Designed miniproteins, single chains, continued (3). Designs and how they scored, part 67

Each design is a single chain, and the fold is of that chain. pLDDT is the mean over its residues in the fold that is shown.

## One batch from the design tools (miniprotein)

Design m10306
Fold by ESMFold2-Fast:
Formats: structure tokens, C-alpha cells, sequence
Structure m10306 (fold): chain A 90 residues (1-90)
């Protein structure tokens, strides 16, 4: 869980810095880690999968306005997910 939280925080920072490719790589690592950990709730795994799919779509998006809206939505989703994962560490 701590490593999962760190990967998600790093993905968020990469997105805030405009590095969608790095954010995707970190989110995919987070998903792989979560899939292997039976202590991670299925709801959290589903949210990570949604973020990975969102990042893939944003990376392929050619319209700058649509891409920015997608990135902002993913940032919000990541912030909420990080809060949920950190709550599990308490």
C-alpha cells in the first residue's frame, strides 16, 4: 500500500508537470502492484484501471482543449484515489 501510494503520487506529479507518458508508466506500475496485492480492495484496482485508460486516451488525443479537459479530470481522480489509498494506511 505505501509503495502503491508513492507510485500514484509520482504519477500525479508527472501529470501536473505535463508528462503524460511518465504518468502512464507510473500508473501502469501502480496497477501491476495493486493486481498482485490481495489486500488492495477491488474498488481501488478498478479506479487505477480507469486512470490508466484515461491516460492512454489523453496521450492519443490530438485536440489540445479536449486533452487538457481529460488531464484535469484524471488529476482530480488521482487526488481522490491517493486520499483513499492513504486512508487504508491508517
Amino acid sequence: LEELAQLLRQALEALKNGDIEKALQLAEQALELAEQDDSVPEEIKEKIRAIVEGLKKALEEKDPEVKQMQIESIIEALEELIEEVEKLLE
Scores: mean pLDDT 85

Design m10307
Fold by ESMFold2-Fast:
Structure m10307 (fold): chain A 75 residues (1-75)
Amino acid sequence: SRRERVRQAMVELGKYFDEAIKKAEEAGDEQKVKEIRDLANETMLEVQRALEAGDYDRAMEIVEEAKKKIDEILK
């Protein structure tokens, strides 16, 4: 189902955030750790809002954008 697809993407995104935080912590970059954690909180709220609206396509878009933003922070 579309909901199951979003749930799977959220699990994968959570792992991506965890790995990104670990990488930033290992680099000693407290600013990047904060930016990634702030992004995680913002992303969770946006996904929840999209799911409440029944907009699964928007929820997936938010997940994809979050992964790109993590990659940019880690540059």
Scores: mean pLDDT 86

Design m10308
Fold by ESMFold2-Fast:
Structure m10308 (fold): chain A 107 residues (1-107)
Amino acid sequence: SILDQYRQQRRQFRQQYDQLRSQFRSTGDPAQMDTMRQIDDMDRQFDVVIDELKKVSEIVATLAQAMQYAARTDALRMMLAGEPNDRVLANYRVLMGSGKSMARNLA
């Protein structure tokens, strides 16, 4: 089913995120840690939206969670690749903005 596909995507992105987050924490860059804190703050705001979506559609909520992990995974990859922190934040905001619009349109 579509729901099972989205659950698999969410699991895959979550696993990638967890691996990269562990690697990132070991690097010890304070400026990147600040960028990560800003991403975590924005992510917590999106969790509120996902919780509301869960009450209406499990499919849409699962897709939104998969996109959330994908966006966080991209941010960590960019930071580990040495991309400027402002570019990482700009990219993350674009991806999360698109995700919020899609989730609202599907709910």
Scores: mean pLDDT 80

Design m10309
Fold by ESMFold2-Fast:
Structure m10309 (fold): chain A 96 residues (1-96)
Amino acid sequence: MPKPILIIYGRDNTDSLRRTLQTISNHPLSDDLDIIVVPHGSSQSTIDDFRSLAQQYGATLISGEEAARLSSSRHTIGISSLSSDQTIINAIDTAY
């Protein structure tokens, strides 16, 4: 079975994305998830920062259209980069 996907939607807030990725990395099931980052309406410089953060945390940066296509074929949980730590934990727990 392919791994569940956790999609993180973020816009122009690198600090919130970093916090979200850090919370995910601290979860025991993080290695059993495919983590995807989708920039939403972000500037090019923010997209470049998001790409660097995603790479640092083992996540993949893709477009919203690619994320929608991927979600149609695999078990997918979507969260905002502004989500609380508890929301992130609950999303991961729900993926399993």
Scores: mean pLDDT 78

Design m10310
Fold by ESMFold2-Fast:
Structure m10310 (fold): chain A 68 residues (1-68)
Amino acid sequence: SLKEKIEELKRKAEAYQKMADGARGMADRVLKETGNEEAAQTMRDISDGFEKEAKKYKEEAEKLEKEL
């Protein structure tokens, strides 16, 4: 159903946001513990990628909710 599809998209958005938050936290820890800016930047880029996916699924869910 449309409602189940919206719930699935919201679940995916939440999962990707948690992955983004985790990657950003890991970037901060790597920088603090090792001083390796290149490794920290790689993890920030990964976080940004997950955040973009989270936003995509959130926007798709919101669009479907408006069409109900």
Scores: mean pLDDT 88

Design m10311
Fold by ESMFold2-Fast:
Structure m10311 (fold): chain A 102 residues (1-102)
Amino acid sequence: KEKLIEAYKWAAEVYRKIAQAVASRDKETLEKLYEEVRKRLEQSDDPEIRAVLEKTLAEIEEAMEALDKPVNVQIATALRAVGNAIEYEMKAKELEKELEKQ
């Protein structure tokens, strides 16, 4: 459970960076984030953590594509990334509460 909590917290940070990069049209930051997530995926053997990382890679690919789309698509993509960050932050907190009760 501790490794999954850390994965959720890290994913939340990555999603916030995706939102910022899309808002600033920073393709270089998105490419760096993609490489970091890909490397973590290659090193992970936990299927639940792998699912989080695979989803994050797909969302970075969509974010990079969105930079070539109209501003409305970029705004929608950035907002979706913020939503994903909040979701993973909430999942991490819920697991932390379960650990504190034991």
Scores: mean pLDDT 85

Design m10312
Fold by ESMFold2-Fast:
Structure m10312 (fold): chain A 75 residues (1-75)
Amino acid sequence: MRKVRLAVRDLVLKHGVDGITDEDIEEAAKKYGVSPEEVRKALEDVKKRIETIAKLEGTTPQEVEDRAIALIKER
């Protein structure tokens, strides 16, 4: 489970949520020793959480995603 989170984070930081291809998922899964299906599921869970937060805050999913990525980069 921890390795799945690292794979998803690596993919999002490198490609953005909408820029991730099946080949990118396979490569990240191999790098972290997890299944591509686990990475796909975790990525869908991230997308759903972004949509939920956007709805609760009265903003757009894109604004939530941009803010989350900025927070990850600004440590």
Scores: mean pLDDT 74

Design m10313
Fold by ESMFold2-Fast:
Structure m10313 (fold): chain A 81 residues (1-81)
Amino acid sequence: MEVEAVVRLKRLAPVDTEKARDTASQGVELDLAQSLVDEGELTLVGDEEEVRRTVERVIEAMEWLPDVSEIEVTWRYPGPL
């Protein structure tokens, strides 16, 4: 089943993008965490299982940032409302 997940920072303290890079260089996923920091939200679309795994990795990467206090994930399912 295909889903759309929107990951956003609900309480964005001033986040240093360079600090996010340094954190990711410690073995955490960089590209997706960097996109989330830069834009405040990240949209992922694909198979439910794969999207859930990717969301988990992004949240894990963001947990390395001490200034991120809250992350929200909104799940959307394709189909007639």
Scores: mean pLDDT 60

Design m10314
Fold by ESMFold2-Fast:
Structure m10314 (fold): chain A 93 residues (1-93)
Amino acid sequence: MAEEIEEKMEEIGELIKEKGLTELHNTIQQMIAELARAVEAGASIEEIRELWERKMEEVIRTMKEQNVPEEIIEKVREIFEEALRELERLLEK
């Protein structure tokens, strides 16, 4: 369900807070807001996937610029990929 996607995004936010990376919070919130607007505008599954992947790379780039450990960056990437799979499953039905 859509709530599962929100839960995955919250997991990313928790990881950021646990590592003292609260400055990344705004980047994550902006990504969520842009994805919500795309869905509300009736974007196709392909358009949503492209936007998701682009925003994920923006977040990862910001984390690298902040010298976040690669282990944490990989965990965040995995959560994003899981959230995208859940979103695709919901849009197929």
Scores: mean pLDDT 69

Design m10315
Fold by ESMFold2-Fast:
Structure m10315 (fold): chain A 70 residues (1-70)
Amino acid sequence: MKLSPEEKEALARVADAVLSAPRSVAEVMRESGVSRRTLSRLVKKGFLERRGNTISLSAEGLRKAQAALN
């Protein structure tokens, strides 16, 4: 899956917000500043997992977020 530079930065911000625990969509948006549309795209691409109203990192999302911080 291809990530734009904006999506890579958004993924890194979301990773910081959810690294210790899954958070609700609203909490992730508030804490990371990432839009709902961008969160939905990252879930669709498989970098985030959405279970009900909670967002967490997939294994692939964690790897990409770590790479984006370097």
Scores: mean pLDDT 77

Design m10316
Fold by ESMFold2-Fast:
Structure m10316 (fold): chain A 98 residues (1-98)
Amino acid sequence: MIKVTIEAPAEVEAGQPLTVTVTVESDEPGTLFRVSVQAVDKETGELVSSGVALVRAGESKTFTLTGFKAGHTYQITVTATNLKTGETASDSKEVKVV
């Protein structure tokens, strides 16, 4: 089973970068995952920032996201894809811009 966990602050200041830490857990040791992170403006639907990295099971990766506007709320979505099986797991978090 794949488990993805997002750690990010609930609020970010306008114009400042948001740090997002993603942890991927799997019952298959050493499994390599493609992790994608997207920040979507909930008011406009625009994708304002994204990142991608390869992460091994049991490891964490930190992403720095930008493009946040004051007064908007953004949905941060993380998807981890097992590169051998194509199995995916995802997590989401909302961030308010102050």
Scores: mean pLDDT 84

Design m10317
Fold by ESMFold2-Fast:
Structure m10317 (fold): chain A 65 residues (1-65)
Amino acid sequence: GKEKAKEALIQAAELAAASGRLSREEAERIIKTLRSPEVTVEDMERIARLLGEALGVPISVRKIL
């Protein structure tokens, strides 16, 4: 569901920051967006693409939703 997808993306953002593949400021902005009740599936798909690029693995919100 949407909440499970949000949790997975938050974990991916934390991992990207911890591994130095994303700045802490970028990761914090992403996590803030994901924790917003206003976050859309489009926002989540955009974030999944960005995090997939940072981590070097494909991330698909449609497969998590």
Scores: mean pLDDT 78

Design m10318
Fold by ESMFold2-Fast:
Structure m10318 (fold): chain A 87 residues (1-87)
Amino acid sequence: SSSEQQEILEKIDELAKKFGEALRNKDWEKALEVLEELKKLFEETELNEVQLEALRRFVEEALKLAEHYKAPEEVLKKLEELKEMLK
């Protein structure tokens, strides 16, 4: 349904904002929590092409931000795993 599709896109956008905030605050526990929610969304939901592209853009930008904020290896590895899953 259109409402379910929109809710998924809104959730992806919300997770992207939370991730960026966590990185700025160097809250690595929160950053990892957000990435786990993203992974769960991908694994438990049948995503359409638009939603998959939104997730790919999230992960690409998240990797750039994580490197900029000098995130720990654990955060970077989780992002690389998500990038590989979204291929």
Scores: mean pLDDT 84

Design m10319
Fold by ESMFold2-Fast:
Structure m10319 (fold): chain A 74 residues (1-74)
Amino acid sequence: MRNEIAMRLYEEAQKLLEKGGDRRMVLALITVAELIRKGASLQEAVDTAAKKNGLSEKEAEELRKRVEEIEREV
């Protein structure tokens, strides 16, 4: 399960990069995937990734929603 969520997050990051999306959001998605693989909870991974990549409160909320959507698909 955790590896499946991490793989989907890497795929989402790649798609966002291909679309010319925000590089900070791309890096945040990758950071969430790495932290989940290391055993962090989804909430801890999102909060850490947002802070590490300098996301605003609004951008952190967007990151959380993206991660929650992926978790529901897996």
Scores: mean pLDDT 82

Design m10320
Fold by ESMFold2-Fast:
Structure m10320 (fold): chain A 65 residues (1-65)
Amino acid sequence: SMQQRQQELALTRRAMEALADRVERGPDGSLVFTARVETVAQEVAMQLLAIALEFLGEKVEVRFV
């Protein structure tokens, strides 16, 4: 349902925000997450969460610094 998709999107976005140092909207409306990566596990987790957000209808960019 629409409601379930909105809840999944909100939870997935919150998880991504917890791993990111900065979140902003790009000029094209994409969600841009910037993070300093200290572990391979963090990088993999953020990439998987980005894929999940895109599956749920968000446009996502991840920037590792």
Scores: mean pLDDT 84

Design m10321
Fold by ESMFold2-Fast:
Order: C-alpha cells, then sequence, then structure tokens
Structure m10321 (fold): chain A 95 residues (1-95)
C-alpha cells in the first residue's frame, strides 16, 4: 500500500541521511553508502528474493555510475541511486 511504502521509504531515507553524514566526514566511500542502502532495503523487505535484490543493486549501481559519468556530484549520484531503490521497493509492494 502507499502508506506502507511511505513508512518504509522514510526509514530508508533516514538511513541514507546517516550514511551521507559519514560520507561527508570521509568515513565511508560512495560505494559503501550504496551498499548500506541496499542492506537497509533487505532489512525493510526480508521477503525480497535474492534475484529482486540483485536487480535493484544492478539498477542503483548503473544509475550511480551514469550520474558520475555525466559529471554530477557523488551526493547527487547517491540521491539518484536511492530513488532507484525506492522505485524497486514500490514495484515489490505492488506484487
Amino acid sequence: SDEELEKRTRELQDRGIELSQKYFLGELTGDEVLEGLIEKVKELFPDLSEEEVEEMRRRAEEAYNRALSRGLSDNLALTIAMDVLIEGMEEHLKK
């Protein structure tokens, strides 16, 4: 449901803020932030299949790398990758 998606999206966004703060302090790389977001998605949706998780990872990494190749900042590239993960969560809830 939209309400379930909104609640879980908020929890992912809160983790994203925490990870981004560590990234700006030089404690994490962009790849480590992305991995942390994927780990949080798995926690929020323990019923996700391994195939669904790997497809979400692939799409998020592709979006992140594409943004970087276009000269966007790491922070904006991570924001775009997070939007891809949110879309994947929405697709899962519609099944």
Scores: mean pLDDT 83

Design m10322
Fold by ESMFold2-Fast:
Structure m10322 (fold): chain A 78 residues (1-78)
Amino acid sequence: SMMDEAIDTIIAHLESRFRRSFTPEAREVLREWARERLKDVSEESIRELTEEIAAKLEPVLAGKTGEITAADVREALG
């Protein structure tokens, strides 16, 4: 769906920004969280939600390397 494509775009931007990949389990947690908050597939809505998630992930990922896990995403997003 267009919504799922928009969420995949958010995930790709986050992976690029942090230079890390999400595990499949982390992608699922992030998709569920994003789907509740992303009501619009506009470039502006995608950008705003990407920045919100990035701000929440940044302190959790500080000093860490390797894949972003479901535990990391849950810690960051609630």
Scores: mean pLDDT 87

Design m10323
Fold by ESMFold2-Fast:
Structure m10323 (fold): chain A 81 residues (1-81)
Amino acid sequence: MIAPLVLTPEHEELAEEMAERVGELAKKHGADKVVVINVGASREVVERAAKILEEKSGVPVEIVDAPSLEEAQRLEDELIA
């Protein structure tokens, strides 16, 4: 199972909290990896979220950039499938 986390500029203030929650859920449910789908959030925020996810989940974290929320949703659906 792959655990996705979508980050946008609007989510930057909550990114660390979201990362902790997703990381805990990924660990609890035995995810094989976590994928951060970035839709325009700052590099610094994405990098901090990825570190929190790695620490909480204990699995590899991959970062992918999406040009829009529509593409991010499509990628999220494909990763879960």
Scores: mean pLDDT 80

Design m10324
Fold by ESMFold2-Fast:
Structure m10324 (fold): chain A 70 residues (1-70)
Amino acid sequence: MEELNELLEKIQQLLQEILENGSAEQKAKAREVAQELQGKLEQLNDNNGSLEDVIKELEEAKKKLEEILK
């Protein structure tokens, strides 16, 4: 149970770190993760999806970005 704003901010921070410090390959992968996440969130908003579904998508995206940085 965390504020969506904090989770989104963390994802944005991870993306920014990769875009600033990552390789071209890492940057490309991070952009794909961000684009996929954005599309899924838009679909959930259009469908009045549950907060739990939104949080799950955000947590998965965060984990993928963390793996790119490892």
Scores: mean pLDDT 79

Design m10325
Fold by ESMFold2-Fast:
Structure m10325 (fold): chain A 89 residues (1-89)
Amino acid sequence: SVEEIVEEVAKELGIELSEGAKKFLISYVEKRLKDETDKAKKVNIASILNLFKQMIGKEITLEKLYAFLKGLAENEEELEIIDESYNEA
């Protein structure tokens, strides 16, 4: 599941996800990458979490992850997925 992938990647990178951040990231990945393989989802999750760790730090709250993903969004469709996922968290 996406939850298992998120938890595995967070452990591998030494990242502390709040429950809200975890729920948000799961919802975001399920919406944005729904048609992708588990391997592709894992690579994308690892990319997001590693970039956050390098730029901000290892402690990821819902609000920080939301602001971070909005900053990386390249179009309105991505912003809509981010906002929907945040509201479900």
Scores: mean pLDDT 86

Design m10326
Fold by ESMFold2-Fast:
Parts: structure tokens; sequence; C-alpha cells
Structure m10326 (fold): chain A 82 residues (1-82)
């Protein structure tokens, strides 16, 4: 479990860096921050595998949005669906 904990901790800065991207609106940033907090909670109090899956999806959605030039609202909708 220490390895997975470290992986989740390392992935969090990547999400936080994406949230700091000025191309994203505040609402999207707040949603992603909430998602990160939920992942932290689930890792500590519950299912590490589920937390890892959600984290991976958030990272993929953020990368996809940047690559495709999606709007902030479209990105937020995809994150909520994940």
Amino acid sequence: MEEKRKELEEARPEIEAALADESLPLSLQTQAELGTEILRLEYVEGDTEKAEEILKRIREILAESKAEGLSADETAERIRAA
C-alpha cells in the first residue's frame, strides 16, 4: 500500500498543476480540487483502487481538454461524469 500511496501523492501535484493553468475557469478548478480531496479521502478511509481509477480519469480528461482545446464548461462536464 505504501507504493500506491506514493503514486497517488505524486499524481496530485500533476492535477494541481493543471488546476493552476490560467486557461481553466475557477468553477472547473474548484471541481477538480474537490475531486482531488475525494481521492485523498477514499485512499485514507477506503478503496485505493477506486481512488486510483478516478484520479487516472481526471488526469486523462484534463490532458484531453488541453489537446483538443475544449471549453472550460466541457472539461468540467467530463470531470463530473467521471
Scores: mean pLDDT 61

Design m10327
Fold by ESMFold2-Fast:
Structure m10327 (fold): chain A 61 residues (1-61)
Amino acid sequence: SEEEFERAKENVLQAVENLKKAGYSKEDIDRAIELIKRHLLERGFPEEKVDEIYEEAKKKY
């Protein structure tokens, strides 16, 4: 649903912020985001929507 998508997006962006504050490298955050992308696809989110979250997350670090 749209609500599940928005919640997933907020959770991903918050995870990126938390990893940055904890001092993780860009490379470590890249790996975490790739795992999150796979998880969202496995949960049945459309690839276009997952790519949207991925691109927005990548802009945050």
Scores: mean pLDDT 82

Design m10328
Fold by ESMFold2-Fast:
Structure m10328 (fold): chain A 89 residues (1-89)
Amino acid sequence: MERFEELARELRETIERLKAETDPAEKEELQRRALELRAELNALLAAERDLERRLEMVRRLGELDRLMGTPEEVVEEGIREAEEILREE
């Protein structure tokens, strides 16, 4: 979880910087960085074997996806699907 927490924090900071940035070149750089961090977080989620931790990771990623402009409805559906799967296991 430490690595996941670090990357999640860095991604949140990157998203906040991206929202405040007005320079197109710097926006592109921040957008690229955000996508890299999001991909690394997905890799950590895929490697997690503890169902309880996986659900927490999915919720944390949902929060970050909301900040990146993913529709709330899509994020909520993803979290519900994960909860349903984990309850059946």
Scores: mean pLDDT 74

Design m10329
Fold by ESMFold2-Fast:
Structure m10329 (fold): chain A 91 residues (1-91)
Amino acid sequence: GAEIKSLLEETARLAREASETGSKELLKQALEKVKKLKALASKYAPEEIVKKFDKPIKLLEEGLENPEKASELAEEAARIVEELLRELGTM
């Protein structure tokens, strides 16, 4: 639905901004948004799609534990969320 698309767009934007700035606060916000998206997807999407949220969650969590890699890990997480937006944003 439109609500899922809007949340995906916001999450992709936050993860992208976190990758550009390395901001711990933005990484935390992106992580919480991805977790909320996974919970929402678990109600409406097949398990295969829901599992695709696991990797960006792990990447953002690792970025918070290793600040030196934060931008690189957030970049990969942003790319995955952007791919999910393309797949699910048309639903």
Scores: mean pLDDT 80

Design m10330
Fold by ESMFold2-Fast:
Structure m10330 (fold): chain A 77 residues (1-77)
Amino acid sequence: SEKSKQIISGGVTALRSLGKDKVAEELKKRAMEVLKKNKNASPEEQMRAVTRTVVEMLEEAGEPGVAEAVRRHGESL
């Protein structure tokens, strides 16, 4: 879904802008795997699952402010 791709792209771009390229690549892999596992779910459920994964990875990367921004954006979609 477009919304799920937007959330993934946002997280990846933010991490790369912070010089965390390896974390950004891992985020993309994890988020895409979550999307594949939820391929038969509704677009809203896919977006929710992807948002959760991106937020958790950003928090693990030490970027809680970016994680909060992604969480709020996901809730608004």
Scores: mean pLDDT 82

Design m10331
Fold by ESMFold2-Fast:
Structure m10331 (fold): chain A 70 residues (1-70)
Amino acid sequence: SEEEQRRIEERRREIRKETGLSGLEAAQVVEEELKEENPEAYEARKAVLKEIADKLIKIGDEFEKELEAK
């Protein structure tokens, strides 16, 4: 959800503030923490996001074909 993304972003800022790491490095630390905290929920969330992305790409491709045909 958007709130979960916001929580992740806040954790990234906290890590950057405490360690001085770059945004990318802080993001990697947060990702590892989430994976270790609840690997099942983390994997399930990634799978759902991938399914949504794949579905949106498919819809976009169909829409593009319809536009080219008309």
Scores: mean pLDDT 72

Design m10332
Fold by ESMFold2-Fast:
Structure m10332 (fold): chain A 66 residues (1-66)
Amino acid sequence: MEEEARRMVEIARAVLAMGEALGLSREQTAAFLARELGVSREQARRLLDAVRESEEAGFEEALRIL
């Protein structure tokens, strides 16, 4: 679980960086992350928002999704 949550945060950070570099909207970035992780768009949006706030917030959100 903890290792899985850490992996989700790493993927979310990579997707966030990619979305910012490509000029994707918040919704497009969330849609891509949702597909990558197999989660809902709402869960992906929350995870991206948490990761933007801090690594710890991202980890806590990933644990809530798992």
Scores: mean pLDDT 84

Design m10333
Fold by ESMFold2-Fast:
Structure m10333 (fold): chain A 62 residues (1-62)
Amino acid sequence: MEVTVLLEDGRSAVWEVPEGITGRELRELLARLSGIPVEQLDLRPADAVLREGDVVTLRELP
């Protein structure tokens, strides 16, 4: 399913992700693909099961 990841700088990207993925699981996937430590990524909503067409926000923590 497709979700939109909105970055803090206003950029966005559409990602194809497994159905039933949570925001927390998507954060882990993006950490692996980007090489950024998972502890430095904040993805909202974290605890919701994502659906097709959902918009999530991603911020890199210091």
Scores: mean pLDDT 79

Design m10334
Fold by ESMFold2-Fast:
Structure m10334 (fold): chain A 64 residues (1-64)
Amino acid sequence: DPLLEKGRRALAGLERALASGDPVVLRVAIHEGEELLKELEAAGYLELAKRMREVIERARQVLA
């Protein structure tokens, strides 16, 4: 499933961006994750969407 694989890669990318400490990379990863989150929720991938939302929230805390 291309959307599911794309979502998994985006989640992994966001987690790597968090580990990198680079705020520019992290902001880009948050934006990509938020756009994909909408597609994942619309497609019914609720568990992956929930995990994506949780990581985005942690990332926003780092940037605050």
Scores: mean pLDDT 83

Design m10335
Fold by ESMFold2-Fast:
Structure m10335 (fold): chain A 79 residues (1-79)
Amino acid sequence: KLEELLEQIVEAAKKGDMEKLRELSREAGRLVGDELARLHAEDPERALEELRRVEELIQKTLESLDEKSKELFEESLRE
């Protein structure tokens, strides 16, 4: 579940666990990609709604992190 993965990402970022953070970010990316691809094939409008929901969840997650944890999370997405 995406919400569960985002909670784990916050925890890993706060701990500075870069290995775990990269693992979780990869898992979240796969989960989102698979769901969006499936929804797009069935109903493109619902896929757009889900994408916006995911974007909102990510934004709120970033807002809950301190500056240092945000930087670590962004780094995990680049590598």
Scores: mean pLDDT 74

Design m10336
Fold by ESMFold2-Fast:
Structure m10336 (fold): chain A 80 residues (1-80)
Amino acid sequence: EKEQQIEKDIKLALLDIIDVTTRLGVERALKNKDYETALKILEEAKKRYEEWLQNTDDPEVKAYIEERLKKIDEEIEKIK
């Protein structure tokens, strides 16, 4: 049914926005050598993804979030 598909598409689009905005924010902060702001952006994104993961049963959405979380953990480790 159409409504459930639209809801899934909206969720994926929102997750894509989180990914893009997080990446751009981190790049800008790192360019300015503002490691504290870069870490805050990554930690905020991680919390948002973890909230999405807890509230979804869709395996495709879960897989997407898990991939994003792994990348965030890698970026945090690089900055530390």
Scores: mean pLDDT 80

Design m10337
Fold by ESMFold2-Fast:
Structure m10337 (fold): chain A 86 residues (1-86)
Amino acid sequence: MTEEEIELNGLQVAALYYLKYVKEKGLSEEEIRERAKKLAEDEEAATEEDAAAYAYLLAEERGLDVEELAKRAEEELEKKRKEAEA
């Protein structure tokens, strides 16, 4: 079976990284845009943080609520965590 987390829910995975790096580490909007710009200019040199920043801007451009996207991804992780304990 195809991995939904990687294939279909790439934005959800990126939203989780966004929560960890932007909300937890306190990256500014300027830093997010700078990292997203790096991915657009040089994909090979881009890091996971740069990819997460790009996904955040892409979600904003598409009118997606990044907070809702992150909340949904967090709920799915909690569900999987509870199932692993059963």
Scores: mean pLDDT 64

Design m10338
Fold by ESMFold2-Fast:
Structure m10338 (fold): chain A 78 residues (1-78)
Amino acid sequence: MTPLEKLLERVREELKRAQEVVKKNPSDKKAVEAEMLLGSVEVHLSTLKNLGVETLSPELEARVNRILEEARRLIEES
């Protein structure tokens, strides 16, 4: 499993959690925002994987980790 595949798996796990919160409360704006953020990241990382990218730059990896932390915060505040 490549570093990109491991990061993509983490994003998909958090996206699934956000989707479950939205399914139970569709009017929760913070949960919807978290789902949208994670969905956007998942699409981008999936595209990079399909192009044969195995590792992200440290700057891009840090940005993805920041988005994961922000999305988790939004879900916890929901």
Scores: mean pLDDT 85

Design m10339
Fold by ESMFold2-Fast:
Order: structure tokens, then C-alpha cells, then sequence
Structure m10339 (fold): chain A 100 residues (1-100)
């Protein structure tokens, strides 16, 4: 649960960075989120449902980062991508809580 909570905290900071148009900070936060999602996939590799959700979140985070670095993403689009990633991570958190 610590990595899930940390990922959700970073996703909230990513929203703040988008609202402030601080794309340098947003890039840094997304790189940290990507590394946490990779660790979460490894920790939950025996749970296919959780892995599928985490892999979708990882793909979205990587695509978001790439588009921001290329200047191809508006602030509104960045916000929507981050919210979608947050929704997927929250779904993983809820599944983990149901198994406890």
C-alpha cells in the first residue's frame, strides 16, 4: 500500500503542476510516477487483474510524458490524462483493500 499511496500523492502534485503550467515539475513528477508504476507491476505480478490496470496506467503515463516533452499536449489534455491515470491507480487500491 505505501507505493500506491505515494503514487496517488504524486498524481495530485501532477494536477497542481498542470494548473500552474509548470511543465518542468510535471515532467519530473511523471518520471517518478512511471518508476513507481513499474515497481507496483513487479510487486503484483501474480495478480493479472491488478497488473492489467497498472500496465494501462503506465502506458498512459509514458504517452503523457512523451507528448509533454514534444510540446504536443495542452494543459486541458494533460489534466485529463493525469485524471485517467489516477482513476486506474484508485481502482488498483480498491481491489487491494477488498483482498485484505
Amino acid sequence: MELIEKTLELLQKAVDAVENKDYEELIKILEEIIELLKQLIEEHKDNPEIVELLQEALKLAQETLDKIKKGELSAEEAYQYIQKIADLVEEVKNLLLEDE
Scores: mean pLDDT 84

Design m10340
Fold by ESMFold2-Fast:
Order: sequence, then structure tokens, then C-alpha cells
Structure m10340 (fold): chain A 87 residues (1-87)
Amino acid sequence: LSPLQLEAVRLMRLAVDRALYVEKNPTVTDVLTKGFNEVGELLANDAPPTEIAEVVRRTAEEVREAGGSDGIVELLLRAAELLESQA
């Protein structure tokens, strides 16, 4: 993985930890876990950064719809921006 991909994964993990341990929102945690697993599969299959970023942005929108905090959404959007910068 590139340094930017590693940082994007770190930001997504931070979002999951925030939902699980700080905000304790199970619906948001489920959405984030699904998105994190999908990103992991794409990275394992050497998918283009733009495709991975699209999944992260979709996850951010699903988190927003599920009532997730602006803080969680911002972490996901930062992760997507890092991935897009590699395109």
C-alpha cells in the first residue's frame, strides 16, 4: 500500500472507533464496518484509487443519512480526498 492509502485506511479506522466507542451508534457502526470491509477488498484486488474513493464517499453519505456526526463524515471525506490525490 502507498503512504496515502495507509493514511486513508487509518482515517477510516478512526471513524469506526469513534462510532463504536465514543458515539456508540450501532447503525452508523454497521454502515462504517460495511464500507471499511468493501474498501479492504478493493485494496486487496489493487482497484484504482478513484474507485476506492467513490466507495468512501458513498459510505460518508450513508453515515450522514444514518445520523452520524459531522466528525465521522469529515474523517471519511478526508480519506476520500487522499485517495483521489493519487488518481
Scores: mean pLDDT 83

